# Designed miniproteins, single chains, continued (4), part 108

Each design is a single chain, and the fold is of that chain. pLDDT is the mean over its residues in the fold that is shown.

## One batch from the design tools (miniprotein)

Design m15760
Fold by ESMFold2-Fast:
Structure m15760 (fold): chain A 92 residues (1-92)
Amino acid sequence: DAAARLAALEAELRAREEELRKAAELIAKDPELAKKLGELLAALAADAPQSEIDALRAELFAASDEEQRKAAELIIAAAEEIRAAARAYAAA
């Protein structure tokens, strides 16, 4: 019922891992941007108020070019997904 679905999922996971790795490498080349992203990720993990998260996101994107912004958005989306999964696990 699932060999093709599992193969597709594994391919998607590998593609996502590669994209996240490239995004992380791009951000790591800019220490100030890496620090701003780290602050945003810490705020997300701490379940900070949306206004604080929005302000940190705005600062990060204002300091970013288009490629850095796309890289940061991919990392943020992955972090939010992990946080949602962790909350679901804790609720179980």
Scores: mean pLDDT 79

Design m15761
Fold by ESMFold2-Fast:
Structure m15761 (fold): chain A 81 residues (1-81)
Amino acid sequence: SIGDKLEQLDQEVDELERAFAAGRVSVDQARARLKEIRARFRELSRQAERENASVELVKKLIFLSMKLIAMETELALAERQ
């Protein structure tokens, strides 16, 4: 389901955040992975819009979108180091 795929992406973002914070991935590696996650998120978002997503799915989309923006901002700031 779309909900299950969104939960999987949320877990992948959380794992990426932990890996980056621990120094296990470089800024470039994290940015490449985030770009791939972002593309998959956009496709799921479009699918949810077409299928009249429930309020709970819309909430998941909003929270994951905010999490992606926060990670993108963190990586952009880290590149300046």
Scores: mean pLDDT 85

Design m15762
Fold by ESMFold2-Fast:
Structure m15762 (fold): chain A 97 residues (1-97)
Amino acid sequence: LTPAQRLALASVQAMMVALAAIVEIDLGGDFEKAKKTVADAIRSLAELAEQAGADPELVEKLREIATKVENAKSPDELLKLVREAQRVADEAIAQLA
């Protein structure tokens, strides 16, 4: 796999983990636990993007989004941040391709 392909697969996995956490909130799960799961997934994605040689500005944006996730006050804010992280990851993947 190329760096772009590895990052693309990691992005899909991170989004699946994040969406599963959001679904768990809707089913009566722990919101604080879900935020931690999502933030950890985005931080792992940022680390993989950095290792793949992604633009440092995009890596920093992913880290900033993870911090915002930890401070999210609603599931809607969390979903918005997950979508933002996906867009930033897609940009990083496109630049590496």
Scores: mean pLDDT 87

Design m15763
Fold by ESMFold2-Fast:
Structure m15763 (fold): chain A 95 residues (1-95)
Amino acid sequence: SPYEQLLDGFLQVAREFGEEYGLSQSDIDALLESLRDVYRQSLRDGLSLEQMQQELTRTLLSFVTGEGYRRGLSTDEINQLRQDVQQRLQQLLQS
């Protein structure tokens, strides 16, 4: 379904981010489960595809920000990571 395809795209970007930036498998798994939880909640709430995309984007960027702080990254480095992730999502979702 289009909803499942959207989720799969977000899971792919999240996994690639985690692997590229050296997250543990447990941290990657936690991120993926957070995205799946948003997907399940969006279906329960009857959200449109566009609304689910917004909630998944918010969840992913929030995780990136929190993980950056836990890793001791500067605010500027965290902002750059957020922009890079957002750009990857935009490229994937326009394809």
Scores: mean pLDDT 86

Design m15764
Fold by ESMFold2-Fast:
Structure m15764 (fold): chain A 94 residues (1-94)
Amino acid sequence: PKAYIRRVSVVSDGRYTLVAEHEPGDDKPVTTDIAGYYTVVAESGDGVPTMVMKQDGETYVSTGPRAKAGENVVLHMDKEAKAGVTVTLSVEQQ
């Protein structure tokens, strides 16, 4: 199966919130109104996984280590997200 976002969570005011869970192979972007610091648990493809967060014309990226197809990777966003955020996963093959 292709890479996909398994789970998206956010830390806001010291509280963890589960934002989204996907079924295997669901590569849909996650759109959320919850402000905070985002963590993505992804099942990767073969290559380097990257989380892209878009907000109000700005683009922020978090790049993980190289992974094999089917490996779980955890990607943290060190920028605070605000309402109107869209999160997408991509994998760059090497």
Scores: mean pLDDT 75

Design m15765
Fold by ESMFold2-Fast:
Structure m15765 (fold): chain A 74 residues (1-74)
Amino acid sequence: SHAAKVLEGAIEALKQAMETLSEAQVAVFGRWMVREMLEAGLISEEEAARLLALLDAGDFEGAIRELRRLAEQR
């Protein structure tokens, strides 16, 4: 599905950000991606809140796992 492809793209973008950016920059980038996906209707407000909580905690591996779980359900 289109939503699954966008979520897979978000996973790859977040992985690349983790390799090239500071933790604070990764969190800012991750939050921006989550808000864009929410505004596009690709994820629910509840799913967005879980992703934002993981990013705010610096749990980027947790955020990747959650994005993968969401992609598998689309």
Scores: mean pLDDT 86

Design m15766
Fold by ESMFold2-Fast:
Structure m15766 (fold): chain A 89 residues (1-89)
Amino acid sequence: GLKEEAERAGRLAAEGIRRGSEIAERGLADPSRPTLYAGGLLLAIGGAMTAALAGRRAGDERPIRLAREAAEEAVPEAREAALRALEGL
């Protein structure tokens, strides 16, 4: 049902935020690849937005909670971007 889909979306969103954080951190370490930093942040934001949409659609807080937990483990820049996306800025 919708709740199971939201839970799956939440897990995918959290993974997107974690991967986005890793890519953004690599971009910060390599100034010759600014697209890595931008791509990492966009992936983290996309994950957060997916979790927010899935949670709101299903009336389930778990997608947003999973995304927030992933964001809290992220590098500061990816964390800020993901949390702003989750909370509507």
Scores: mean pLDDT 82

Design m15767
Fold by ESMFold2-Fast:
Parts: structure tokens; C-alpha cells; sequence
Structure m15767 (fold): chain A 97 residues (1-97)
């Protein structure tokens, strides 16, 4: 499965960087989204977006364009309103330098 391979790659990369708790969170998120009936494409998009946001927050790397793109993907996958998307973006930015 392409989704399973992508999840495995994300988990491996996080573990190699010492983010063991984050790697476990990605696995739990994948299992939850799969159980709730999200498509493989939606799961991959959501996981990539969550991974990118987590990476930016944990490393302190500020890239506004990359962050906004990741939040846009999550908003699309989860059907978030513009207000909910803006709130999420604001909260993530508060964690970045």
C-alpha cells in the first residue's frame, strides 16, 4: 500500500531525528483516520500536512508559505471553515519564533 509505505517513511524519519513521541502520534493518527473512513489520498495529504506542521513547530524553522500550504491541506481534508483554518494557523504561529 502506498499509504502504508508513506506512513512507514514518516515514522522512520521522525524516529531517526529523535522525535519518538511524534512518530507514535503519526501512527495513531493514521489508524484513527483509516477507522473513520477517510480515503487513502486524504490520509496521505493529512499525514504529510501534520508531519510538516509538527516539524516546523519542533525545529523552530519558520517558513510561512510552507506552513500556510500545510494548514490549507488539513482544512481541505477535514472540511474546516475559513475561521477554523485561521485559528489553527494562528495557534501554530504562536509556537514558532
Amino acid sequence: SEVEKKVEEIIKELKERGYNDQAESVKLLYDDLKEKGYSDEEIIEALNAFYEIQRLVETGEYDEERLEKAVDILAKVFGLSDEEKEYMLKKIKERLK
Scores: mean pLDDT 74

Design m15768
Fold by ESMFold2-Fast:
Structure m15768 (fold): chain A 66 residues (1-66)
Amino acid sequence: MLTDEQIEKLKAQFDEAVAELKKLGREEWADQYRARVDEAIAAGDKEKVFDIVMETNAEVERLRRE
């Protein structure tokens, strides 16, 4: 189970990934990932928050390889 400190770290990492998606011209995807993370946080689903953050980071890395 993720700690609150780990969740705050993931939120910071997610904010960086969202900013990077917007810089790469994927603003709509950035907004969709933000909505999904907010829903997971509201549900208290820490594992889903982690999964969404990892998915967002993987998408940023995929776009950087273009």
Scores: mean pLDDT 80

Design m15769
Fold by ESMFold2-Fast:
Structure m15769 (fold): chain A 84 residues (1-84)
Amino acid sequence: KKSELSAKLVAQRILIVGAELDGDYEAVVRALIGMAKTEIELGEPEKALEYAKQALDLARKHGLPESVIKEAEEVLKQAEKALE
């Protein structure tokens, strides 16, 4: 499972680069949310917190739908709880 989660992170990073080049910030934010969730599963809550913060900041900056902003806020809260 850990090796599968690591492969998922690599795939998500590749997706982010492509989405950034296309200017698809919703895809970037959704990939960052996915990376944060994967890092929580890997027991890396500090990395999850960084990805969740990046997702939330981008979602707010680019005026993404409230559903996306709420999902980023939820994953941020989950990462914060995992640090406790």
Scores: mean pLDDT 81

Design m15770
Fold by ESMFold2-Fast:
Structure m15770 (fold): chain A 70 residues (1-70)
Amino acid sequence: SSQRYAKIAEILERALEEGWSPLEVADRLAELDPVLADGFRRMARAGVSREAWEETLRQILESYRYHSSL
């Protein structure tokens, strides 16, 4: 639903603004999108760089903002 996409976008935006780790974001997404949350937990285990993580957040945020407007 558009409300689900909007809520996920809100969480991802705050993650970028407040510097949340992949695990912190995964915990907040667990109920809204378990698959996305698991993906972020895998990124944490793989030890992705901060730069790669922030770039991933920006890309996903753009996608979710687009879908929340539909």
Scores: mean pLDDT 83

Design m15771
Fold by ESMFold2-Fast:
Structure m15771 (fold): chain A 57 residues (1-57)
Amino acid sequence: EVQKKAEEIAEEANKLPPEERAEYARLELVKLAEENKAKIEAEVDEDGYIKKVTVTL
């Protein structure tokens, strides 16, 4: 559930321009992590696109 939501956030972020992408992803992933008491890590490529999101409880 949390993993799926994190992946959806990453997908939405990747549709945004680079500057908005980083800000959107950071805010939404931090919120999701706080609400679920989880650690969420995102891997980005050289162009700033989010490649993978990992959720740890």
Scores: mean pLDDT 78

Design m15772
Fold by ESMFold2-Fast:
Structure m15772 (fold): chain A 90 residues (1-90)
Amino acid sequence: KKEELIEKIRQAVDDLNAAVDAGDPEAARKSVEQLVKAFREAGLDETARAIEKAGDGLVKALEQGNRFDADVWLAFIEIAAAIAIKELER
């Protein structure tokens, strides 16, 4: 099951990167929702809440055309996902 969660997290991060590159706030929102769900399934509720807040900031930045803020929020989400994957791989 942990391997499935890692795969879901990696896929959601890839989808989020594609959405940010496309400047698509709706696609980014869906990817963030998938990522938050995967973190909650992993029992990482605190990280899931942090990702949800960062995701809200990311979507808002994309809606405003603020690429700098979008990249900052994306970096935070990617770092959090990388740490979670390492914890799950243990």
Scores: mean pLDDT 85

Design m15773
Fold by ESMFold2-Fast:
Structure m15773 (fold): chain A 75 residues (1-75)
Amino acid sequence: MSLEERLAAADAQFAAWVARVTDPAVQAALRELGEGVKRVIELEAAGKLEEAEALEKELLERHAEALKRAIAEVA
């Protein structure tokens, strides 16, 4: 998959998640996480694998509660 395809797939996935949640704070957190995931993809494409892994871990830790709320809302 090309960089463009990976970025488009991430955008589509997070947009779909945002559309399924009703809490504006959770929507905002999912949008921020989506942008962060795109940054991880860009770092991987640039060969900055250690930076990509570190950012991914930070994003998952920072947005853990918003992710739990989003999952609970769409279940």
Scores: mean pLDDT 80

Design m15774
Fold by ESMFold2-Fast:
Structure m15774 (fold): chain A 100 residues (1-100)
Amino acid sequence: MPSEEQKAELRRILAEFRERLRELIARHPEARPAVDSAFTYVALVVQEVLDGREVSEEQLEAALAAAKAEIDASDVPEEVKREIIELVEETVRRMKEVLA
């Protein structure tokens, strides 16, 4: 069972990710579909942990791969896609550290 400390830290990580994505959308409103996909995949993993379910490193890597694939498929400029992917990768890395 995930600890209350792990759940609290994941809520903080998700909140920071959401704010960074909002700042990106403010600069690049056209990025909304890619940003919404990125947030959804990360939020679903956080929700699993908040519901008391174990999430493996393999599940985190699968969620990251799915988010990247959907961002790459979006009609968004390549430089903006790279920025979103970097934010997702950093967020997933932080989540792995919390869940280790």
Scores: mean pLDDT 84

Design m15775
Fold by ESMFold2-Fast:
Structure m15775 (fold): chain A 100 residues (1-100)
Amino acid sequence: AAPLSAEDRAALLAAVDRVLAELLRRGVVTPEEAARVRAALEALLAGEITEENVRVLVELMLRVAQAGLDHLFTDEEIAALERLLERIAPLVESLRPPVP
């Protein structure tokens, strides 16, 4: 997979900020939780690919899907997310709960 570009990183951070703002508006997350998620994802996108940071991304994606907020992503942001997921796929699979 191609390395994550500065443009992809900026696009994903903008998408995360938009999603976190909506989750905060709905009272689904606290400001402290939002700040923690934002910091972990910023570190992940800067190249700090740790199990903890990958877990935070997976948990955020599940919250987005459950809240029906996937429509807040642009096609470009989805493409950037797909490139990130290809890069971290082995860690994502190890952290995903087994489906019954």
Scores: mean pLDDT 75

Design m15776
Fold by ESMFold2-Fast:
Structure m15776 (fold): chain A 100 residues (1-100)
Amino acid sequence: SEEEKEKYRNLLIELHKLKLEMVDAFNNNDKEKFKKIIEEIIKLIREVFGESPEIKEMIKKIKELLDKYLASKDESEQKKLFDEIMEIISEFVEKIEKKI
């Protein structure tokens, strides 16, 4: 439906903004802000798609990677975890774009 496409377009705009904020928080070593941004992304995904098994598994993976990122004291490990989180979110964004 056109209303559903509008909902997806609005979600994509917000997710693109949050992805940029994630990069900024990572570059500034701001773990508290990074956590808040990921929590906002998860909230938006749940509000738009609910909790299908696929969405639940994706959110679980993001949370596991986030916990490891927050606990890590190694810059190389933090970068790897950041890249893995960013890949999951970017793949999800691409999947939504194909539905418009």
Scores: mean pLDDT 88

Design m15777
Fold by ESMFold2-Fast:
Structure m15777 (fold): chain A 74 residues (1-74)
Amino acid sequence: MKKPKEILGERSRRLVLAAFRDEGRDLSPLEAITDPEEQERKLRELQKEFSEWVKEELTAAVDAAIARNKARVA
Protein backbone atom coordinates (compact mmCIF):
# COMPACT_ATOMS: atom_id res chain seq x y z
CA MET A 1 0.00 0.00 0.00
CA LYS A 2 1.15 3.56 -0.62
CA LYS A 3 2.25 5.54 2.43
CA PRO A 4 -0.41 7.91 3.88
CA LYS A 5 1.73 10.94 2.94
CA GLU A 6 1.83 9.80 -0.71
CA ILE A 7 -1.94 9.12 -0.75
CA LEU A 8 -2.67 12.58 0.70
CA GLY A 9 -0.27 14.15 -1.82
CA GLU A 10 -1.99 12.43 -4.77
CA ARG A 11 -5.46 13.34 -3.46
CA SER A 12 -4.42 16.96 -2.90
CA ARG A 13 -3.00 17.18 -6.45
CA ARG A 14 -6.13 15.64 -8.00
CA LEU A 15 -8.38 17.99 -6.01
CA VAL A 16 -6.40 21.09 -7.06
CA LEU A 17 -6.24 20.03 -10.74
CA ALA A 18 -9.95 19.10 -10.80
CA ALA A 19 -10.95 22.44 -9.24
CA PHE A 20 -8.87 24.47 -11.72
CA ARG A 21 -10.14 22.36 -14.64
CA ASP A 22 -13.75 22.95 -13.50
CA GLU A 23 -12.99 26.70 -13.46
CA GLY A 24 -11.81 26.37 -17.09
CA ARG A 25 -8.12 27.02 -16.42
CA ASP A 26 -5.72 25.83 -19.11
CA LEU A 27 -3.54 23.17 -17.46
CA SER A 28 -1.63 22.30 -20.66
CA PRO A 29 1.50 24.29 -19.58
CA LEU A 30 1.70 22.08 -16.47
CA GLU A 31 1.19 18.91 -18.56
CA ALA A 32 3.96 20.04 -20.97
CA ILE A 33 6.54 20.10 -18.13
CA THR A 34 8.76 17.01 -18.44
CA ASP A 35 11.07 17.80 -15.48
CA PRO A 36 9.57 16.22 -12.31
CA GLU A 37 11.05 18.91 -10.03
CA GLU A 38 9.68 21.76 -12.18
CA GLN A 39 6.26 20.04 -12.31
CA GLU A 40 6.29 19.65 -8.49
CA ARG A 41 7.20 23.35 -8.14
CA LYS A 42 4.29 24.35 -10.40
CA LEU A 43 1.94 22.03 -8.49
CA ARG A 44 2.99 23.67 -5.19
CA GLU A 45 2.25 27.09 -6.72
CA LEU A 46 -1.21 25.84 -7.79
CA GLN A 47 -1.83 24.35 -4.32
CA LYS A 48 -1.04 27.73 -2.71
CA GLU A 49 -3.29 29.55 -5.21
CA PHE A 50 -6.04 26.97 -4.57
CA SER A 51 -5.80 27.49 -0.77
CA GLU A 52 -6.14 31.27 -1.19
CA TRP A 53 -9.01 30.82 -3.68
CA VAL A 54 -10.86 28.42 -1.33
CA LYS A 55 -10.57 30.94 1.53
CA GLU A 56 -12.01 33.70 -0.68
CA GLU A 57 -14.81 31.45 -2.00
CA LEU A 58 -15.74 30.25 1.51
CA THR A 59 -15.94 33.88 2.70
CA ALA A 60 -18.08 34.80 -0.33
CA ALA A 61 -20.34 31.75 0.21
CA VAL A 62 -20.87 32.65 3.89
CA ASP A 63 -21.67 36.27 2.94
CA ALA A 64 -24.10 35.05 0.25
CA ALA A 65 -25.79 32.68 2.74
CA ILE A 66 -26.24 35.53 5.24
CA ALA A 67 -27.70 37.79 2.52
CA ARG A 68 -30.04 34.99 1.36
CA ASN A 69 -31.18 34.35 4.93
CA LYS A 70 -32.01 38.06 5.38
CA ALA A 71 -33.93 38.03 2.05
CA ARG A 72 -36.04 35.07 3.25
CA VAL A 73 -36.91 36.87 6.52
CA ALA A 74 -37.54 40.24 4.87
Scores: mean pLDDT 69

Design m15778
Fold by ESMFold2-Fast:
Structure m15778 (fold): chain A 86 residues (1-86)
Amino acid sequence: MIDEKEVLSALGEIYLAIGKKLEERGDYQGAVEAYTKAAELFEQAGDYKGSAEAYRNLANAYRKLGQTEKADEVERKADDLEEKAK
């Protein structure tokens, strides 16, 4: 049987890696898209630790775009998810 949560978590890790490479290239808009997808996939998988990491990276990408209010919002989401992961 295919484990849906395992597949979703693996896809989340792939998008997290894509986002990091896009940030390295200075493509912060692409990084935002990739990190958003990673966070959604990790949440669907119940992987709150992975989702928190994705949202922290998303916040950093938003700050590099000058979107500080959005960065603060997703950083708070990461904090909430880290509490769920304990």
Scores: mean pLDDT 85

Design m15779
Fold by ESMFold2-Fast:
Structure m15779 (fold): chain A 91 residues (1-91)
Amino acid sequence: MRARIEAEIAEALIAMLANLAIKAVEQGDYATAAELAARAAELAASHGFDRAAEAFREAARLAADPATPKEEVIRALREGVEAAVAEARAA
């Protein structure tokens, strides 16, 4: 049960970081979105959510360039959340 509880907490925290990053992108705050995506990637990697970590690293890379379309950054962030949910349920 401990590993499952830790995975559920990680999933919830990752979802919170990703949702804040999406709102930052919607507001044009790409710098905050990049920081939040990078933190989501670190948290995902620390829990072995390798697919989620990769998606969030890509989101952080995209958000580092403010010329990137908002839709592209948001897509990568949503992909990270979906991967984190799937990987947390497999834990």
Scores: mean pLDDT 85

Design m15780
Fold by ESMFold2-Fast:
Structure m15780 (fold): chain A 89 residues (1-89)
Amino acid sequence: SEEAKREELRKRLAELDAELKRLAEELGLGDEEGQLTLGALKAAAALSALEGISLEEALERILEAAREAGDERGIRAVERAREIVRRLE
């Protein structure tokens, strides 16, 4: 059911929020560009959980949307998020 899918997504997002807070402290993501990068990571994690795809694939979809929108700041934020994901594994 949609309710069960939303509950699973909420659980995964709560776990991710705790990990992202730790990563923000370790990577110095307190500035405006860092906050955009965290937003991209959170959006990618939500898309990954919802669609059953990898974080890298989710980030690629978000990057394509940013490119189509001409959002240069968003493009940089997503590219930085991709490098962080690659560093994790």
Scores: mean pLDDT 76

Design m15781
Fold by ESMFold2-Fast:
Structure m15781 (fold): chain A 106 residues (1-106)
Amino acid sequence: MEVERAREAGLEGGRAGWRGGQEAGKGAAKGAGKGGGKGGAVGASAGAIGSAGAYAEGLAGGSTERVAEVAGSGSEGAASGALKYGGPEAAKSAAEGAEEGARKGA
């Protein structure tokens, strides 16, 4: 009963989180590449991969709210990574790309 609802929510949330993570990674790499070149793209991709932790937590908890947090974590991680390698312009482009990719995947 409740277990079936939680399972359905968790399954859908997990699938959306996984797709969001993959699309965030693609968007972050694309955005950082435009703004910061190769170094920024590498940093952005690494940051976006950090969203995988949130995805795993979402699956374990069966919480659709965690799926929304995956998009935010991917964007922030991508911006931080791009900043380290490509500077502020790469960070902005990576954050925008990661957020758009995550939303598209969700």
Scores: mean pLDDT 55

Design m15782
Fold by ESMFold2-Fast:
Structure m15782 (fold): chain A 90 residues (1-90)
Amino acid sequence: SEAYVEVSEEQRERIIEQLEEGRLAKEDFVYFLVALGFKILESDVDKVLKLFDIIDEDKDGYISLEELIEFLKDRGLDLTKEELIERVRK
């Protein structure tokens, strides 16, 4: 079977710092979803990055915290900024 994407403690801390600043970079998006409990196959990374590009309306390589919260709510995760940070930390 194919490998699932894993997230390290270093990647979690980098994501938390970005969320506190109010945005998330494309390079950390896959690891952010994995930290929230999503199961992502290594073979599906390109599909997830394409999804980032759809959310990133201004094409600057970052998604705002507000856009992330809306995206997650549409997928059944209605989380505040504080709850998001706590979930990434766990």
Scores: mean pLDDT 84

Design m15783
Fold by ESMFold2-Fast:
Structure m15783 (fold): chain A 76 residues (1-76)
Amino acid sequence: SEELLEEMKRLGEEGRVDEALELLRRMVAEGAPASVISTGYMIFLNALHEAGKEELAREFAERFRADPELRAAAPL
């Protein structure tokens, strides 16, 4: 939903990697399509980048790719 994507942006601005990954896993559990999961991933990553949180952006991308549930739901 748009509300969940707005929350992903807010979490990215705050650098909250753990909460963002948990939100994405919740979205997968609730049956969100791959397009929504990938959009949430991109919104969070872009928000981290815009906030200058480049190390957290790298950590987030690595942890997303390492998560078998997220990788299966949205292979990026």
Scores: mean pLDDT 84

Design m15784
Fold by ESMFold2-Fast:
Structure m15784 (fold): chain A 79 residues (1-79)
Amino acid sequence: NTHFIEQLEQLLSTEQNPAVRLAIENAIETLKADPSQAGNVARTLRSVGINSGNEDLVKLAVDIDVELGIDDIKSVVLG
């Protein structure tokens, strides 16, 4: 998911909180290694974003969940 990795890398470049930076770095590595973990990544990023007040991170987590929901609908309709 190249678009979400790019957005995470942009957030990492401006983030100052070490715990949030670690969560973003782990998310990038997880998505590069195993794209099927996107749902788990979104859950972690949403929790971290809410706890840190990082609205951009929460929005990105929601965008990942929405994309996963669209894929689930397509799989039900097409096979």
Scores: mean pLDDT 76

Design m15785
Fold by ESMFold2-Fast:
Structure m15785 (fold): chain A 58 residues (1-58)
Amino acid sequence: MATPEEQEEVIRIAEAGIELGKQLGRQDLVDMFEKAIEAAKAGKVDEARKLLEESGVV
């Protein structure tokens, strides 16, 4: 069971990743981090974490 704090942390990391992806011109990273935010908001924090790890940035 994910805590609200863990969900907020994942969303914060993904938001930072979106900004980084935009600065690097990496739309693939932006799309991946947006998908991670959607998963986290759906309560699927483990899925969101996996997406962050697959990005290679976290």
Scores: mean pLDDT 78

Design m15786
Fold by ESMFold2-Fast:
Structure m15786 (fold): chain A 100 residues (1-100)
Amino acid sequence: MIEEIVKQILELAKEIVELHKKLEEEKTKELEEKIEELEKEILRLQHQGARLTLGQPLPDEAELEALLAALEEKAKADPEAAERAKKEFVALAQELVETL
């Protein structure tokens, strides 16, 4: 299970890096929304993986939705911190892809 989660995170990280390169050439809202969806999916998988590693029960859909909603509200309250976090995430994702 954990190996499958890691593999999915790596594939999503690769897609995010490619979409950011496209975003530099084409600043479209669709690309930004696609990147946000992939970031949310990675966060979901990370949370699931952490639960598995700690021997805790897997989070249900309602718990994951509540977590994502709280993070979206936090990003709206501090857009500059959210933008910085996104750039840090992209850098980490690119480093991860280069390690593959």
Scores: mean pLDDT 64

Design m15787
Fold by ESMFold2-Fast:
Structure m15787 (fold): chain A 62 residues (1-62)
Amino acid sequence: SAADAAVAQFKKALETLSPEDIELVVETLRKQAERDAGTDPARAALYRRMAEVAEEILKKKK
């Protein structure tokens, strides 16, 4: 799916980032998900999924 392709590309980009930058990405995505929760639940779900992927990569780098 387009969402799966976007997540795969995002994951590759995160591998090149520092842990500090990944932490900022997680915070940003969670805030975006909260903003979109009432108006665009599909986009909110995608942002939550991307934040979870970023947190898993962050754990592997620590």
Scores: mean pLDDT 82

Design m15788
Fold by ESMFold2-Fast:
Structure m15788 (fold): chain A 61 residues (1-61)
Amino acid sequence: MKFVVKSEEDKERIKKMLEDWVKGDPSVKYDPENNVVIDERQGIEIDIETFEAKKIKEKKP
């Protein structure tokens, strides 16, 4: 998934869309401290600032 961002206003709109996605899907978490959206089902995180998706590294228990 990728977003076209032309301005700070576009970033705010996308952030709100991601928040709504988190509310609608229990597998998706928003971490406001790190500004990432985490999709636990796919094991990816999406950076709110850049909107890049990266694989989550699983840590040892």
Scores: mean pLDDT 67

Design m15789
Fold by ESMFold2-Fast:
Formats: C-alpha cells, sequence, structure tokens
Structure m15789 (fold): chain A 92 residues (1-92)
C-alpha cells in the first residue's frame, strides 16, 4: 500500500504540473528528449542486453535533469514527479 500511495502522489504531482502550463512544459520536455536523441541512438547500437535497463534509466535521468533546470516552476515540478516515478519503478 505504501508504494501504491507514493505512486499515486507522483502521478497527481505530474498531472498538476502539466495542467499549470501544458504548452510550456511540453516544449521543455520535447527539447530535453531531442537533446538526448543522438546519445540514445549510439547506445541502442552498442548496449549489451543485460545493461539495457540501467542505460535507459541513465538516459531518463539526463532528460529529467534538463527539465528540472528550466526556470518554469511547472517544468521543475514535473521533473520531480517523474523522478519519483522512476525511483519507484527501479526499487521494485
Amino acid sequence: SMAAERRAEAERLAEAALAADPEGVAAVVEAAVEAQRPRAEELAATVEPADRRAVTAALLEEVIDAVASDPRPAARELARAVRLQLELSLAE
């Protein structure tokens, strides 16, 4: 129940952040994802299957850090919520 409660809280925080500035947040997320695209393509060609989960998590953390560095409060709150969701997924 504790893990489910933490996940529900992270989902509520993400929804609130998106509702506060949907267009601004979408633009920041798209830019952060595009910045990582060349590295993701290189890693997709070279990463060992056993390392795939760890490498994907590292790429997601880079995207989250880029979104968190944006001056928009909504973008920073979304980054915080998504990081919580990622940590909960990795803890399982």
Scores: mean pLDDT 80

Design m15790
Fold by ESMFold2-Fast:
Structure m15790 (fold): chain A 65 residues (1-65)
Amino acid sequence: AEREALLEAVRAALERLMRESKNPEAIAYVKQAIAALAAGDLESAREYTRKAMELAGMELPPAVA
C-alpha cells in the first residue's frame, strides 16, 4: 500500500516535471530518478524526484516529502 502510493506519486511527479519543467538541472534529476526506478531503488528515485521538484518550484506530495 505505502510502496504503491510512493510509486504512483513518483511516476505522477516525473510525468509532470517532463511536461512542465524547462530547467535542465531538474531534468537531469528526472533522468536519475527514472534510472533508479528501473533498478528497483525506490529510495533513490524518491530523493531524485524530490530534488527535481524543488528545483522546478513544484509542491512536494506527502509521499515524496
Scores: mean pLDDT 77

Design m15791
Fold by ESMFold2-Fast:
Structure m15791 (fold): chain A 75 residues (1-75)
Amino acid sequence: SAAEEAALQHMLDNLERQLKNLEEMEKNGADQRVIEMQRKGLGTALDMLRARLERHGASEALRQRAAELEARLKA
């Protein structure tokens, strides 16, 4: 549905924003234990989002964005 697609886009936008903030915190010398804990939390959220994208049959563009986010999270 259009509502589900919009919800998935919003969730992806939120995860991308959270990861960007986390990357900036890490660059600024934040505690590595805090960074690792937050990365794990984002990884779990992303795994759940990816499952929803697959079940919904979401656009290739959204699936590609999720894959790029996963790559950044593992770097």
Scores: mean pLDDT 84

Design m15792
Fold by ESMFold2-Fast:
Structure m15792 (fold): chain A 73 residues (1-73)
Amino acid sequence: MREEVEKALEEAEKVAKQAKEAGSPELGKKVDEALRQLRKDVEQAEKQSLELALGAAQNGLGLFQKILEEIEK
């Protein structure tokens, strides 16, 4: 489970970077802030359970994927 959380978070970071590169500077700053918050949320969730941490990382990944899709339209 820890490796699954790490992989999901790494994938979220990659998609967030793609969104920052494709979007406006203002959007890039918001994405950076959201990514920083996601890292904190995942770290706090890991203190409770790895299942909650995985869920948080997957939700963050989904959010950044939707942002990237909207930029590409």
Scores: mean pLDDT 80

Design m15793
Fold by ESMFold2-Fast:
Structure m15793 (fold): chain A 84 residues (1-84)
Amino acid sequence: VKELLEKAVEAARKGDLKTAVDYLDEALRLAVKNEDAEAYKEILEAADEMTKIQPEMAPLFAGVEIRLASEDPEGVEKVTKKAK
């Protein structure tokens, strides 16, 4: 997950928003699948950092979150609860 986040941030800095969101999507899906609350927190922090650099990342990341919550609502609930 950490390597995916580093690649996502680098892509966002280069203005490659599609590559950045693709890496965020992959990282978020892995964190939910593995119930990895620590990785989930790191993904949220990285998304916030990327949004400060590229404001367009905010709606793109929200789209990833909405899609994943629709596909795996139970997995998202479990990881969110553990992250608290």
Scores: mean pLDDT 78

